# Ledger of designs, part 62: designed miniproteins, single chains

Each design is a single chain, and the fold is of that chain. pLDDT is the mean over its residues in the fold that is shown.

## One batch from the design tools (miniprotein)

Design m2283
Fold by ESMFold2-Fast:
Structure m2283 (fold): chain A 66 residues (1-66)
Amino acid sequence: MKLLVKFVGDVTRGIGLVLRLIGDPRYEVTKLSDDEYLVEYFGDEESFERLVEELRADPNFEVEEV
């Protein structure tokens, strides 16, 4: 499962998210630009949907499922 994440608000919150995801071996994070990241997830669908909902609810992020 793949998610395109763009930081549109607080860069500090964006960095915190990237560090959290990099620390989890179920995620592969690829930097596309200073504010855009491709997130690939290899775990369960429930956890992925929860992440998508969390990010969509946060005004600091724009997310698109790829």
Scores: mean pLDDT 78

Design m2284
Fold by ESMFold2-Fast:
Structure m2284 (fold): chain A 63 residues (1-63)
Amino acid sequence: MPQATVEQVERVKRIVEERKDKMTPEQLRELIVAMEEAKKQETDPEVKKKLEEVIKLLEEAIK
């Protein structure tokens, strides 16, 4: 797959913000793991920052 763009990660962030209150804690944890894995493999600093923002939103939703 081609590398994710900042715009694509921003779109995911908006979807998460809209749906986080409707998601189960298990679904939130699965997304956190997926985003953390993507962040570890990503080389673009801007994309990494946006992935970190999504992870923080998901972590706050679980609490």
Scores: mean pLDDT 75

Design m2285
Fold by ESMFold2-Fast:
Structure m2285 (fold): chain A 111 residues (1-111)
Amino acid sequence: MAQATISGAGTVEAGQSLTLTYRASGKGDIASASWVLQKPDGTSVVLISDGKTAADRFKGRVSGSISGNTATLTISSLQPEDSGIYYVAVTLSDPAAGTAAGQGTQVTVKS
């Protein structure tokens, strides 16, 4: 399939760090990235908005970075409540290319 996916997902232990990576292959460089967590109860939490940490409970634990065509989310000191589906939306540096989104990826944090 020619769709970009988020990598680094799966089952991780509480207290560890998780890195999620989205590669905008064939779309050029990324200008900004936003990351959203959808909880199992259907609630959505904005983690990173336009490169800045948005959710207070994640301040100091979550960071976003961009390198070329790659957007990365790092979460430290994982908690069971960090479990859910992670989504990314990126704005591309080329205005003609617009925006791209990664397919959601499931993360499970074990206590």
Scores: mean pLDDT 72

Design m2286
Fold by ESMFold2-Fast:
Structure m2286 (fold): chain A 93 residues (1-93)
Amino acid sequence: MEEDIEEVKKLAESIRKAVEDAGLLTPETRKLIDEFEKLAVEILKNGTKEQRQEVVNLTVATAVRIVGNILEKDRESIIADLKGTVEKLKELL
């Protein structure tokens, strides 16, 4: 659990830095990344084994999609991916 929490925090920070470096860090994307990190950490601490595995899977999948969208400079797809991950994490709670 502790290792997963640190890994998720590192991935969230990497996403934030990548979005910032691409010039796509807005108040909306910053808020979504912060909400994602908080929800993911909460589930990793309090969730079932299945919920914790789903958080790790969603985090990795989201990071991969965001990197692809940064290369395409598609801000709307980045926002949609972040919102989708936040909503799925809320459903796990």
Scores: mean pLDDT 77

Design m2287
Fold by ESMFold2-Fast:
Structure m2287 (fold): chain A 87 residues (1-87)
Amino acid sequence: MEFYVAVTVVPADAAIVAAVVAAAKSVPGFLSSRVFPEGDRAVVEAIFDSEEAARAAAEAMASLPGVLSAEVRPGRTSGEDGAGVAL
């Protein structure tokens, strides 16, 4: 079962977003990431092959300046669910 981490970045600074994506990619079990700009903030979603990898990534990303929150969630159960392009 796949897991994802949703990270909220405020302000939506390109360097902070890049650092969050880089931190996610450094964790073994990383599968993919997407960035959703939302006005003055950005949400980064990173997908991992295990809950352990997702938790490690959330801890690494939460320590970065400009990160407001990092949440670990289980993968989607609905085959049609996905804001924009599906997970």
Scores: mean pLDDT 75

Design m2288
Fold by ESMFold2-Fast:
Formats: structure tokens, C-alpha cells, sequence
Structure m2288 (fold): chain A 71 residues (1-71)
């Protein structure tokens, strides 16, 4: 389970569209690195993209945070 702050969901969705075709595992690693660098928008975008690429991952969007979990 990976949880990151969600600051700008609309911008994150737009950035997620650019990430099409990447592996879910690669996107999750990218999200962790973006979050460590303080880029919460890119981290959220990568988690959105990961959930779209692999339906075994579920993304839960709540006010102020997004959580990715493997089913």
C-alpha cells in the first residue's frame, strides 16, 4: 500500500495521460521517487496511471490523499 498527498487532482489526471503504456510496477517506483522529491502532483499522476494499466491495483481517492493497494 502506497499513500501520497493529493494536491491537484485535475493536473495529476492530465499528467497521467502522458504516462500511457508504462508498466504499473515502473509507474509505482516513479511515483515513490516523485513523492520523495516533494512532487506530489507527479506522484499522484503516476499512481493514477498505474491503476489504469493494471486492474489488480486499486486507487482510492480521498480529500487530501490517494492510496494505491494491490488486490
Amino acid sequence: TLTVPAADLAEAEARADVMKGASAEGLIRFAENAYKNGDTVTATAALLAAAREDPSYRLTVEPGKVTLEKL
Scores: mean pLDDT 77

Design m2289
Fold by ESMFold2-Fast:
Structure m2289 (fold): chain A 64 residues (1-64)
Amino acid sequence: AGLPSEKEVRGTLYLMAGAIYEKHKDYKGAAEYYRKAAELFREAGDEEQARIAEEKAKEAEKKA
């Protein structure tokens, strides 16, 4: 069984940061962290998580 890569762990942490900013209605901050998460997941080869993070970033940008 493989452990998550460092990039996948960091991507998850940035995704959580984006969610925290979104809860505080800082949609610009949320979008920036969601984009960073998407980049890390893409680098890790996790296309599904990258897609989800990109969608969250676009949603946050629409609310900014």
Scores: mean pLDDT 82

Design m2290
Fold by ESMFold2-Fast:
Structure m2290 (fold): chain A 78 residues (1-78)
Amino acid sequence: SPATERLKALLDEMAAEVEREFPGSPLAAEFVAYLERLKAAAETMPDEQQEALLAYLEANRDAILEEFRRHAAELAAA
């Protein structure tokens, strides 16, 4: 469905952004693995749930990535 394609594209964009900003980071690798699992799970979701997840991620993408950046910075400073 169009929702599945958009959801996969968004998750791939988020993964690419994190990999670009933190190459070789174990935390980045873990987050990317999480997004890949979410992408696989989304393929088996009903369209209504895919649309809800897509809407949530679109609304919260920047906040999620900023939270990740904050956490990565804290770990690097430890």
Scores: mean pLDDT 81

Design m2291
Fold by ESMFold2-Fast:
Formats: structure tokens, sequence, C-alpha cells
Structure m2291 (fold): chain A 72 residues (1-72)
């Protein structure tokens, strides 16, 4: 369970980093798709009891979504 949660957390961090890159390139649609997948993984991380890690992931996702919303 802990090993699985750590893998999901690391994958979500990778998706967030990719979403930042997509946003820098102006690819808003790609960034949104990546953030949706990262949000799904954050929920799984939370369900595995990694509440602090899930909160960190959701904060980063929310900040990026807010930046996208401000550009639309």
Amino acid sequence: AEAEGKELYERAKELIAQAKDALEQGNISEALTLLQEASRLAKEVEELGMTEEAKELNKEIDELLQQISAKL
C-alpha cells in the first residue's frame, strides 16, 4: 500500500510538471488533460491515507487551474 501510494504520488508530480510545460508552450488543452489525470491520482493517494501528500498535489493542481482560468 505505501509503495503503491508513493508511486501514484510520483506519477501525479510528473503529470503536474508536464502540465506546467504544456502551459508554458501555450497548450492549454494539453495542460487541462494532464491536470485532470493528476487530480484523479491525487484522489487515489488520499484514499490510500496519504492525506498530506494529496493536499500538496491538490494545491499545485488548483494553482495551475486558477492560472489557466485567468487566461481564458
Scores: mean pLDDT 83

Design m2292
Fold by ESMFold2-Fast:
Structure m2292 (fold): chain A 89 residues (1-89)
Amino acid sequence: MTDEEVEIAKRAIAEVVREALPYIDPAGRDKLLQAATKALNRVINGELTPEEAIRLVGEAARSLAPTPEQQAKVDEAMEKAIEEARKAL
């Protein structure tokens, strides 16, 4: 994995977390941050692509969103982060 791909993944994962935090249960926030850290470490280790890591973090956030409206906001944040990462690669 290149340093550039790691930086793209780090920025995209941070953006998904930032955008998703208002829409998930407060009790789920630590779980989301743990998922984000784990996904980023797996990118650094070459186990995941940036897109795969963004999807894992987005799915974790989506599972922690209590309403369909909040889940839709998380999905929007995830897809935006994936699109921006693809343009940067």
Scores: mean pLDDT 82

Design m2293
Fold by ESMFold2-Fast:
Structure m2293 (fold): chain A 90 residues (1-90)
Amino acid sequence: MEEELKKLQEEAKELALKAAEAWKEIAKKLEEKAKETGDKELLQKAISYEFLALALEVEAYMMERIKSIELVEQSVRSAREALKLAEEEL
């Protein structure tokens, strides 16, 4: 049980960090484009994606404190989905 939890925590953390890096790249690219065009809507979108990336990083750093297998499995699914969506935007 504890070994299974640790393995899931490691997977969730790794996926969340990968998703966070991908969303940071998207956010930075959109922010640069917004600054070039003066597009306030694009800037707001960039800020929203930066918040998403930061939330994923916080979840990854706190992952070892989540002692519920069900919650960690949910984090794995959520991080995997976030990564897939980021890969489609890149």
Scores: mean pLDDT 85

Design m2294
Fold by ESMFold2-Fast:
Structure m2294 (fold): chain A 70 residues (1-70)
Amino acid sequence: MAEAEAKGDAALKRLKEIEELVKEGKFEPKSEAEASLGVVAAYKLGESKEKMLEIGKGFPEGEAVAELLS
């Protein structure tokens, strides 16, 4: 398997946890990275533009990702 798997392992674990929290409406981002991952997870789950913007709110990178995906 590709060596990038080691770097992706942590990201995939975070994404899975964030996806579960977003689906249950319990996700609360603590950083720009978390906000961005939460927005991507919401997009993958088919959530509304408003929900994506709410997740990214207060984090410039998260807000930019929400705008691009919506």
Scores: mean pLDDT 74

Design m2295
Fold by ESMFold2-Fast:
Formats: structure tokens, C-alpha cells, sequence
Structure m2295 (fold): chain A 91 residues (1-91)
């Protein structure tokens, strides 16, 4: 099980919970064009966080993968230019 929460400094928040068994989860933060902005890896029983400033207003997407690279889920948030986007993953 992994829970990912994405927040913006402008006050938006979304969460994704995946009920999957994996020793390691990879969390990727992508911009509207699908460019990788940041990546976080958490082991089962651990938590981690990444923070990115939105360079442009648009839709930002978190993709959660298992240890084999299978996509477990995605969640998106609209951010404004200059928003600080925080992604927190708890496995």
C-alpha cells in the first residue's frame, strides 16, 4: 500500500492511495507536456517528499510505479505559475 498526496502553495490538494504490494515504489512528477520534473523512491514502511516550483501554470501529474516499473496509478493537479508543488509518499 502506498499513499501519495500532492499539494500546491495556492491551496489545492489531491491524493492517490494504491492497494498494491511492492518492496519499492517510484513516484514521478511530470509537467503538462510529460517532462519529468522530479522523482522519489520509497521503500515499504517508509515515507518521502519532493518539492518543485511550477515554472508555468498548467496540469501537473504524479505517476506511481511498482519495483518492476508497472504503473499503479496517476493523479493530476492544476498549478499556477510560481506555485510550490509538494509530493509526499507514504508506503
Amino acid sequence: KVTVTMTTSSGKSVSLTVDATSDTYTVKLLDEDGNLLAQLTVKAGESGSITVTAKKSGTYTVVVLDENGNVLGEVSIDAEEGDVITVTATA
Scores: mean pLDDT 85

Design m2296
Fold by ESMFold2-Fast:
Structure m2296 (fold): chain A 80 residues (1-80)
Amino acid sequence: SLEELRENAKNEKEKEAIELLEKAKRALEEGNYEEAEEYAKKALELAKEIGNKELVKLAVEILIEVGVKRLEEAVKRVFS
């Protein structure tokens, strides 16, 4: 979980990446896909800089979920 990752964070960039992932997940839950994508992209950049594969995976997973949600929204608009 993100809480466990935060407790084990070893440096400021790792903590910042985790905080951005939490913000991205919250934005995604609220339907703010643009904000979710922005936070997840920033987290991905930090995760790459520190070489944390787990954080990279989590950021990519959020970006994929944002893409799926945007696709679902677009489909609803076509069929409305």
Scores: mean pLDDT 85

Design m2297
Fold by ESMFold2-Fast:
Structure m2297 (fold): chain A 67 residues (1-67)
Amino acid sequence: MSEEEINKLTIRAAKAIMDGNDEEAVKIAQELAEKGYLDYVRALAEVARDFGHEETAKAIEEIIEKA
């Protein structure tokens, strides 16, 4: 995965979190984790918590634990 692709996915996931699209956010976080980009996945979990999406944050944190 290129740096441009990682940035594009991360921006899409952040937008999904902001829009309350939990399914899309978790799906992108899973893809990033499978490719070894755990720091980006951790950042997404923090964004979800900061905006009050506790269940989304928990689901993303579960992905980190399984990686």
Scores: mean pLDDT 81

Design m2298
Fold by ESMFold2-Fast:
Structure m2298 (fold): chain A 64 residues (1-64)
Amino acid sequence: DEVLRQLREASKRFPGLDIAEVAEKGARSLRYNAENREEVGLTEEQARRHEEAARRMEELARRL
């Protein structure tokens, strides 16, 4: 996966930066948006995309 490769490269360039934690934090924000769809003004389709993106970011963070 190219995204995973880029994240690993970023981790090598910035060893003091916790790339995995950044990805997990992003995933939590996306899940919040999906769960609070009406409050944040998302359609059902947009909320589903946010949920899928959150799951993908969680998987990437786990592989880092």
Scores: mean pLDDT 76

Design m2299
Fold by ESMFold2-Fast:
Structure m2299 (fold): chain A 95 residues (1-95)
Amino acid sequence: LPEPPEPVLGDVVSDPESTAATEEELIATARRLLPDGEILAVDGETGSVTGTKMYAAVVRTRDGRDVVVMNVPTLLPEDVRAMIEAARRAEEEAR
């Protein structure tokens, strides 16, 4: 068999029908999309231009991959990586 493809979820996962209006709703969405994942960090703000509440969660999958789940796909790939690295650093410092 050929080698398995790169991680199915990648570095970013978003719900295209995003309905998460609170941090708790985003956590519920992250658990729905990644049920075996561990939530490492959650961040949130309200967009002044759109009035949309924006939330992002860094989730570690069961196989050790870190992904970002967001209610609105507004983060750039560089910001996603910075968020994952910050969450990993916080986890290491909590040891």
Scores: mean pLDDT 60

Design m2300
Fold by ESMFold2-Fast:
Structure m2300 (fold): chain A 92 residues (1-92)
Amino acid sequence: MEELKKKAEEAIERLKNAKSLEEAKEAAEEATEAAIELARQGYLEEALELAKELLKAADVAMEGFSPEDQRKLAVFATGAALRVIGEVLDQE
């Protein structure tokens, strides 16, 4: 758990500081993969909190981007959060 949570938190921090759409997408994907793995291990509340922090980090990153890249990151981050939520819902 702690290693996956740390990996996700470090990826979220990189997302907040991303200087390009590609850096933001790479960081968001890494955070998403770690959050999904946490959900698969039964850490559902932690996975949901990471999805929330991912969306907040994307909002921060978008402030420095063009309107087109803001839209692209918003769509990507929303899809990433939905993947985490979907995995949580699949747990019994």
Scores: mean pLDDT 85

Design m2301
Fold by ESMFold2-Fast:
Parts: structure tokens; C-alpha cells; sequence
Structure m2301 (fold): chain A 64 residues (1-64)
């Protein structure tokens, strides 16, 4: 899946650096601060990272 491609650590979550790479691969040039704010917007449970369910919901709404 798209999540597994960017989950480079294999820990089952995406951090801000991994989300930054997703956005860059989509042709965007976000700032690190923007990515941190986006993580907080997607991270509904306040964990500081994006789990698979949160990422898939975001991807379905924003990427397809």
C-alpha cells in the first residue's frame, strides 16, 4: 500500500519526515513547519505520529 511505501522504519506509523517525503513525491514543496501542522491535523488521537487508519483516511480524501 502507499502507507507501507513511506513507512520506512516499519513501525506502523508515519512521522513528519515521512509525510514530508509523501508530499514531495506528489510534486509539492511544503515547509517542515507546514508538515508538522498537517501531522497534528491528521493525528486525531494526539500521538504525534500518523497511524495507518489516519493516513488511509487522509489519502482517500486528499490523494484519490
Amino acid sequence: SLFDRYDKDGDGVLDADELLEVLRDLGQTPSEKFVEQLVKAIDRDGSGVIDRAEFEAFAAGALG
Scores: mean pLDDT 73

Design m2302
Fold by ESMFold2-Fast:
Structure m2302 (fold): chain A 66 residues (1-66)
Amino acid sequence: GPVPIDWEAERKKIIEEAKKILKEAGYSDLYTKNDAQIEFLLLLATQGLIEDEEVRKKLVELISGR
């Protein structure tokens, strides 16, 4: 774009997309309650620690594709 990347805005977009992925996969509101939990789940996904392979792959792709 014509301006530098706003990393804080991109981070927020990643968190919101991760919430959508988790909700679509049937995760309860407990798992999507706050941004810190989403960030922790994203970290677990990058380490291969999410048992749901479809969710794990989507979360990793979200981080890698942004």
Scores: mean pLDDT 69

Design m2303
Fold by ESMFold2-Fast:
Structure m2303 (fold): chain A 71 residues (1-71)
Amino acid sequence: MEAKELGERGKKEDVEPLIKILLDESASLEERLMALKGLELIGSEEAIPALEKALSSPEEVIREEAEKLLK
């Protein structure tokens, strides 16, 4: 939970590509779920807006995982 330095650097470079995969409807469900797991491991508050957008996804599994990460 603590490692602000790795979190801030990794969050900006790793979070953005993971957010793009998560919100990419042309990506496979498996890739989008892996993106959600990556965002969970990073634990970035900067991912919150993308997780909120994922709640409007047509895929139930994506919505459920995003909701869990927002709790």
Scores: mean pLDDT 70

Design m2304
Fold by ESMFold2-Fast:
Structure m2304 (fold): chain A 72 residues (1-72)
Amino acid sequence: DVAAAAERALAAAKKAIDKAAAEGKIEEFTAQLEAELAAARDELTAAGYSQEEIDAAVAALEEALAYAKEKL
């Protein structure tokens, strides 16, 4: 289930963001998430993922980035 995989990935990302914030690394982590999001669609397309999988992954990254920015 693509949606379930995306939800699990987002939950893991939020835990990593919380850890980065606790360690005073949230600005660095947010910059890395922005870079990953910028590259994600092209990289996933090159890897042969379906449109539904790519859209779900990009949406999860966008939500993770928004969550990280709230910690700034």
Scores: mean pLDDT 81

Design m2305
Fold by ESMFold2-Fast:
Structure m2305 (fold): chain A 67 residues (1-67)
Amino acid sequence: MKHRAPVAVTDLTDEQLEELIKRLEEAGLKVTGIYTENGVRWIEVESDKSLAEIRRILAEALTEVKK
């Protein structure tokens, strides 16, 4: 089963966003879109991993790029 998850990345620089995408793709998530809605920048990710695993990967990657 394929899961989609939108992630708010408004507070990231373009450099941090590129690093985030790289880390997510290396972890087996596919970044399917980047868009801005009502002043919030979002990325969409898709994966066959469980929602719990997707959330874990997102949390770890976001923590690393915000250093």
Scores: mean pLDDT 79

Design m2306
Fold by ESMFold2-Fast:
Structure m2306 (fold): chain A 86 residues (1-86)
Amino acid sequence: MSPEDLELETELGLLKMEFAVVKRAYEKGTISPEEAKKLLEELEERVKRLLEEARRRGASEEVIREIEEFLEEVKKKLEEVEKELE
């Protein structure tokens, strides 16, 4: 890995950890669907910014794909939470 790829992978890892905490708290009923939605929307924006930064820095296709795949996972969970609020 390039040093830039390693930095981006580290930031992605932290975001994945935060996602896991929010997902678990929501699935266990520790947080409300409204709170989960807010946290997931904030996380989605942070992942989008990381993706833009990765593209700007010329990150490897592998790193970009990992960020894109994670963004899709966050979006899917957000859609599930939004359905519960309807």
Scores: mean pLDDT 85

Design m2307
Fold by ESMFold2-Fast:
Structure m2307 (fold): chain A 57 residues (1-57)
Amino acid sequence: KKAVKILDPEKVPELAAAGYKAGDVLTPEELGEVLGIPGELAARLAVKEGVAEEVEV
């Protein structure tokens, strides 16, 4: 299944506040819940901004 690996949680205050660290792996749905937006959009924005990378799990 497709997931995202966090690279720089400090770029997104919501991720840092939720206790996520660099190297954490989240599903798009989990990331969307943290950011308050649809999971697929959250994953795409995080990858585009260099906050996360796509990984397979």
Scores: mean pLDDT 78

Design m2308
Fold by ESMFold2-Fast:
Structure m2308 (fold): chain A 89 residues (1-89)
Amino acid sequence: MPVDKELLKRAIALVLNAIGLLIELDLLEKKNASLEELKELLKKAEELVKEAEELLKKAPESLKPLVERALKLAKEALEKAKELIEKKE
């Protein structure tokens, strides 16, 4: 079965975007960033979780582990963003 190259690219992009968001959150925590900046990253994390959940429903078994990794990382970013906002409020 040929790998769906477009679906693979989407799964990889979700993983990379989630990792990037986690790095950005760590940098903003160190900079004591504004509540507005943290809320923007929260929105991005929520969008990544939704995209990963939607892709997981449609992904073939061969890509499910990669999409599940993306979802886990996106949820970690969401939790980190919520934690930083709660500490600032």
Scores: mean pLDDT 83

Design m2309
Fold by ESMFold2-Fast:
Structure m2309 (fold): chain A 91 residues (1-91)
Amino acid sequence: AEVYERLAESLKRMAEELKTADDFDFEVIAALAIIQLTIGAKYSEDPEVAALLREYAGRLSEAANKKDKQGAIEVLTEAAEALYEAARRSR
């Protein structure tokens, strides 16, 4: 539960940071978020959550490749909400 909450908090902060980020900061934040989603998926004990995190990592990678900052914000926001829900179900 705590790991999912910490990851959700991190992704939510990254989504907020992207709202004012320039192109360089966007590339850096997106790369860091992809790393966090990928590591979260690798170490998730719940295969459903692991699959969901891999899906969000893929969607975020596509948004970054397209330089779609708004799409990246939407993916990070959805991922954070999904992780908060996963944390609540684990309690």
Scores: mean pLDDT 83

Design m2310
Fold by ESMFold2-Fast:
Structure m2310 (fold): chain A 67 residues (1-67)
Amino acid sequence: KEVTKEEVERVVAGLVARGEITDIEAANEFGRLLRTKPEVLTLEEVRELAREAGLSEEEIEAILRRL
């Protein structure tokens, strides 16, 4: 399944607003890395970037579950 950067950014913003993502530095780094990629990403590419940004596996699964 393919997702857009806008869709991913919306999901992350919602999870931060609900307190499901508490590492704001990692969330900001993830947003920075997303902006370096093409408009459309696979779920595996999203997982790899989120892990590189320093998000926990629990936070990564929360993002992927919403996509």
Scores: mean pLDDT 83

Design m2311
Fold by ESMFold2-Fast:
Structure m2311 (fold): chain A 63 residues (1-63)
Amino acid sequence: LVGKIAEAIAPVPQTSPDELALRPGDRVLVLEEVDEEWVYARNLVTGEEGLVPKSYLRVIGEA
């Protein structure tokens, strides 16, 4: 997933300061694969960075 552009397929709430809130259709650049369930990503519109669950993301291309 690192270096991929992914799109949120469902609403992602921010439940802690280290998490990234997303709405369906929001696009992120995957910066790091943290574990089996989580990536660290940057929102391509807001520039905000944080942890996102992999299950909420669909890969759509390369950065």
Scores: mean pLDDT 82

Design m2312
Fold by ESMFold2-Fast:
Structure m2312 (fold): chain A 59 residues (1-59)
Amino acid sequence: VSENVKKTIEEYLKEKFPDKEFSEETIEEIAKYVEESLKKNVPLEEILEEIEKIAKENA
């Protein structure tokens, strides 16, 4: 997983869930999912929906 993707995910999660703390493991899981989904040409809207779902479950 690239550091740039991890950093982008961390910033996105802080913006959407500012009162919640996320573990490094959760951030890495989301970043890995995003990288794999982008390689498979999954629509960005679906990727964002899944990120929010994972974040809500692990917040």
Scores: mean pLDDT 76

Design m2313
Fold by ESMFold2-Fast:
Parts: C-alpha cells; sequence; structure tokens
Structure m2313 (fold): chain A 73 residues (1-73)
C-alpha cells in the first residue's frame, strides 16, 4: 500500500486549489485556470480528489469564492 504518497498528493492538490482561489480573488484568471488544470492532472487517478477539483471549479465558475474556500478547507 502507498497511503503516505496519496496523502501528500491530496494536500498538494488542495494547496494548488487554494492558490487558484487566491489568483481568482486578485483577478488573475489565467493563473487560476492553470492551477486548476494542474490540480486536475494531479488528481486524475483519485476519483475523490478529482470530484473535489470539479466542485472548486464549479464554485469559481459561479463566482462563489466563499464556497470554493469551504470546499478546500
Amino acid sequence: SLPEFPAASEEETKELLREAIEKEKKGDYAGAVGLILLAHEESAQDPELLELVKEVLKALNAGDLEKAEEIVE
């Protein structure tokens, strides 16, 4: 089993999502999209992380920054 590496990847994915939210708050939409795409690639083998990335993207597309922050908490 490789539980330690998946756990580290989950936290790295969440950190990418938090950085994307901060870029959205600053109006850096291109930077936010780049980080979301990277988070999506990092979570491609983990269905739960992939769903988390999709939920954050959905909140950001709706302009709901508070909801996006709640999802990655």
Scores: mean pLDDT 76

Design m2314
Fold by ESMFold2-Fast:
Structure m2314 (fold): chain A 60 residues (1-60)
Amino acid sequence: SAVQALVARAEAEKIMAKYNLPREKAEPLIEEAVRAAETGDNAAARAAFAKLEALGKELS
């Protein structure tokens, strides 16, 4: 779903902003979340968000 892909991108970018993640490091995980949401794989989208959160905590 295009709408779900847009929502997933917004949530992923919010996590990136929360932790001041470098876009270069966040981008592959943002695209992973967007692809998962577009295909309706909510578990994979949540896993990608969790990876972004973990990366943010590691680099903080």
Scores: mean pLDDT 83

Design m2315
Fold by ESMFold2-Fast:
Structure m2315 (fold): chain A 56 residues (1-56)
Amino acid sequence: NLKKMAENLKKVAEELKKQAELFRKDPSYKDQADIAEEGAKKAEENAKRYEDLYNS
């Protein structure tokens, strides 16, 4: 179910964004923040791709 996959990926992206913001508060966790931000962006892009496929 593409719609459900898109919804799940949106939730993952939101969670990763929150983690990235938390890590960004401490410069010593820059690498963790970068990884979380990249993961969030990738999940958001995949969510939109599945959403577009479902709506097509």
Scores: mean pLDDT 82

Design m2316
Fold by ESMFold2-Fast:
Order: structure tokens, then C-alpha cells, then sequence
Structure m2316 (fold): chain A 83 residues (1-83)
């Protein structure tokens, strides 16, 4: 269900935030990308009442992925050309 996808996305967002705090930028990027995909899938199937939550989680996941990618670039590590 959309609600289950959003719950999983939120858990992955929390994991990505903790990994960013620990300096584990590669793992944070992977978790944020997974959260983005789940939130986007939830948005595709979401009933009206969950649309704003799905949008919010998608935006948050993208923000975390961008932050992790920028941190990796600053460390001289390779980042995916497509996010």
C-alpha cells in the first residue's frame, strides 16, 4: 500500500540522516536514493489524503541524496551522474 511504502521511505530517510551525521556519505546516498524511489512509487498510487506526505518525503529524500553526493564530491569520491 501507499502507506506501507511511505513508512519504509521514512525509515530509510532516518537511516540516511544518521549516516550523514556519522560521515558515511556513500551509504547515506544509497539509503536516500532508495527512500526517494519508494516515496515516488507511493506518490504514484497514493490516495488524496497521502499525496502531501508522499511529496514531502520525496523532497526530503532528494535533499538528503544531494547533500550526500556533494559531500562525496568534496572528498574526491565519484558520484553517480544521474540522481
Amino acid sequence: SAEELLERAEELIEEAEELLKKGEYEEALEKAKEAKELAMEALRIAPKELILRAIGLTIRAIGLAVEAALKLKKQGKEVPKTL
Scores: mean pLDDT 83

Design m2317
Fold by ESMFold2-Fast:
Structure m2317 (fold): chain A 78 residues (1-78)
Amino acid sequence: SAGLALIEEPVRRAEELLEEGERRRDRELVEEALRLAREALELLETLGSRTLPPEVREELRRRLEELIRRAEELLEEL
């Protein structure tokens, strides 16, 4: 699960930064969360299906797309 760990860690960090940014109404924290989520999505695409089972890859993609959507929406409100 080395491939999972490479993506799961930045996803978790992005989630933490987004939660903190929303709580503190801190635009810079939300922007950092968005940046990390986008980088993690790019990494997910680069790793390919041979590194992660298709179901896990799709789950992580959906989670990252939701993080990006939430961060972008929050930035419009801040």
Scores: mean pLDDT 82

Design m2318
Fold by ESMFold2-Fast:
Structure m2318 (fold): chain A 58 residues (1-58)
Amino acid sequence: MQQEIEELNKRAEELAKKLKEAQAAGDRERVRELVLEEAGVTTKIMRLILEKREQDLQ
């Protein structure tokens, strides 16, 4: 679980770098795709953290 969160954080950083590159290139479609993918990764990280907390409560 912790390792999975670390991998997702690393993925988010890679997506942020790609997003800057796409913005510099003026690739609007790629920017949109990367923004959505980054949001998805963030959601997965939050879900894993909440799931871990839920396990600690019960």
Scores: mean pLDDT 79

Design m2319
Fold by ESMFold2-Fast:
Structure m2319 (fold): chain A 83 residues (1-83)
Amino acid sequence: TLTKLQQNILKDIKPLIEKRFKEALANKETDLERLYAKILAAANDYIEFRSKVFNIPEEDLAATKAAVNAYIDELYAQALAEA
């Protein structure tokens, strides 16, 4: 179960992930796998940065990363279906 703080991190990051996939599809990006890897890395870096700012416990950090990674996986699957 995600805490309110973890839910707020997800609320902040989701629009940024969505925008990046939408822009890639609009530009007819052919290397969606590479884009996926870059988005995944950037999102995890952002979560680690926020965890330091808010002193998020490591177990909560792992849960937040899992939730964000699942969302990126969902958008990647949608992007592949639209490409």
Scores: mean pLDDT 78

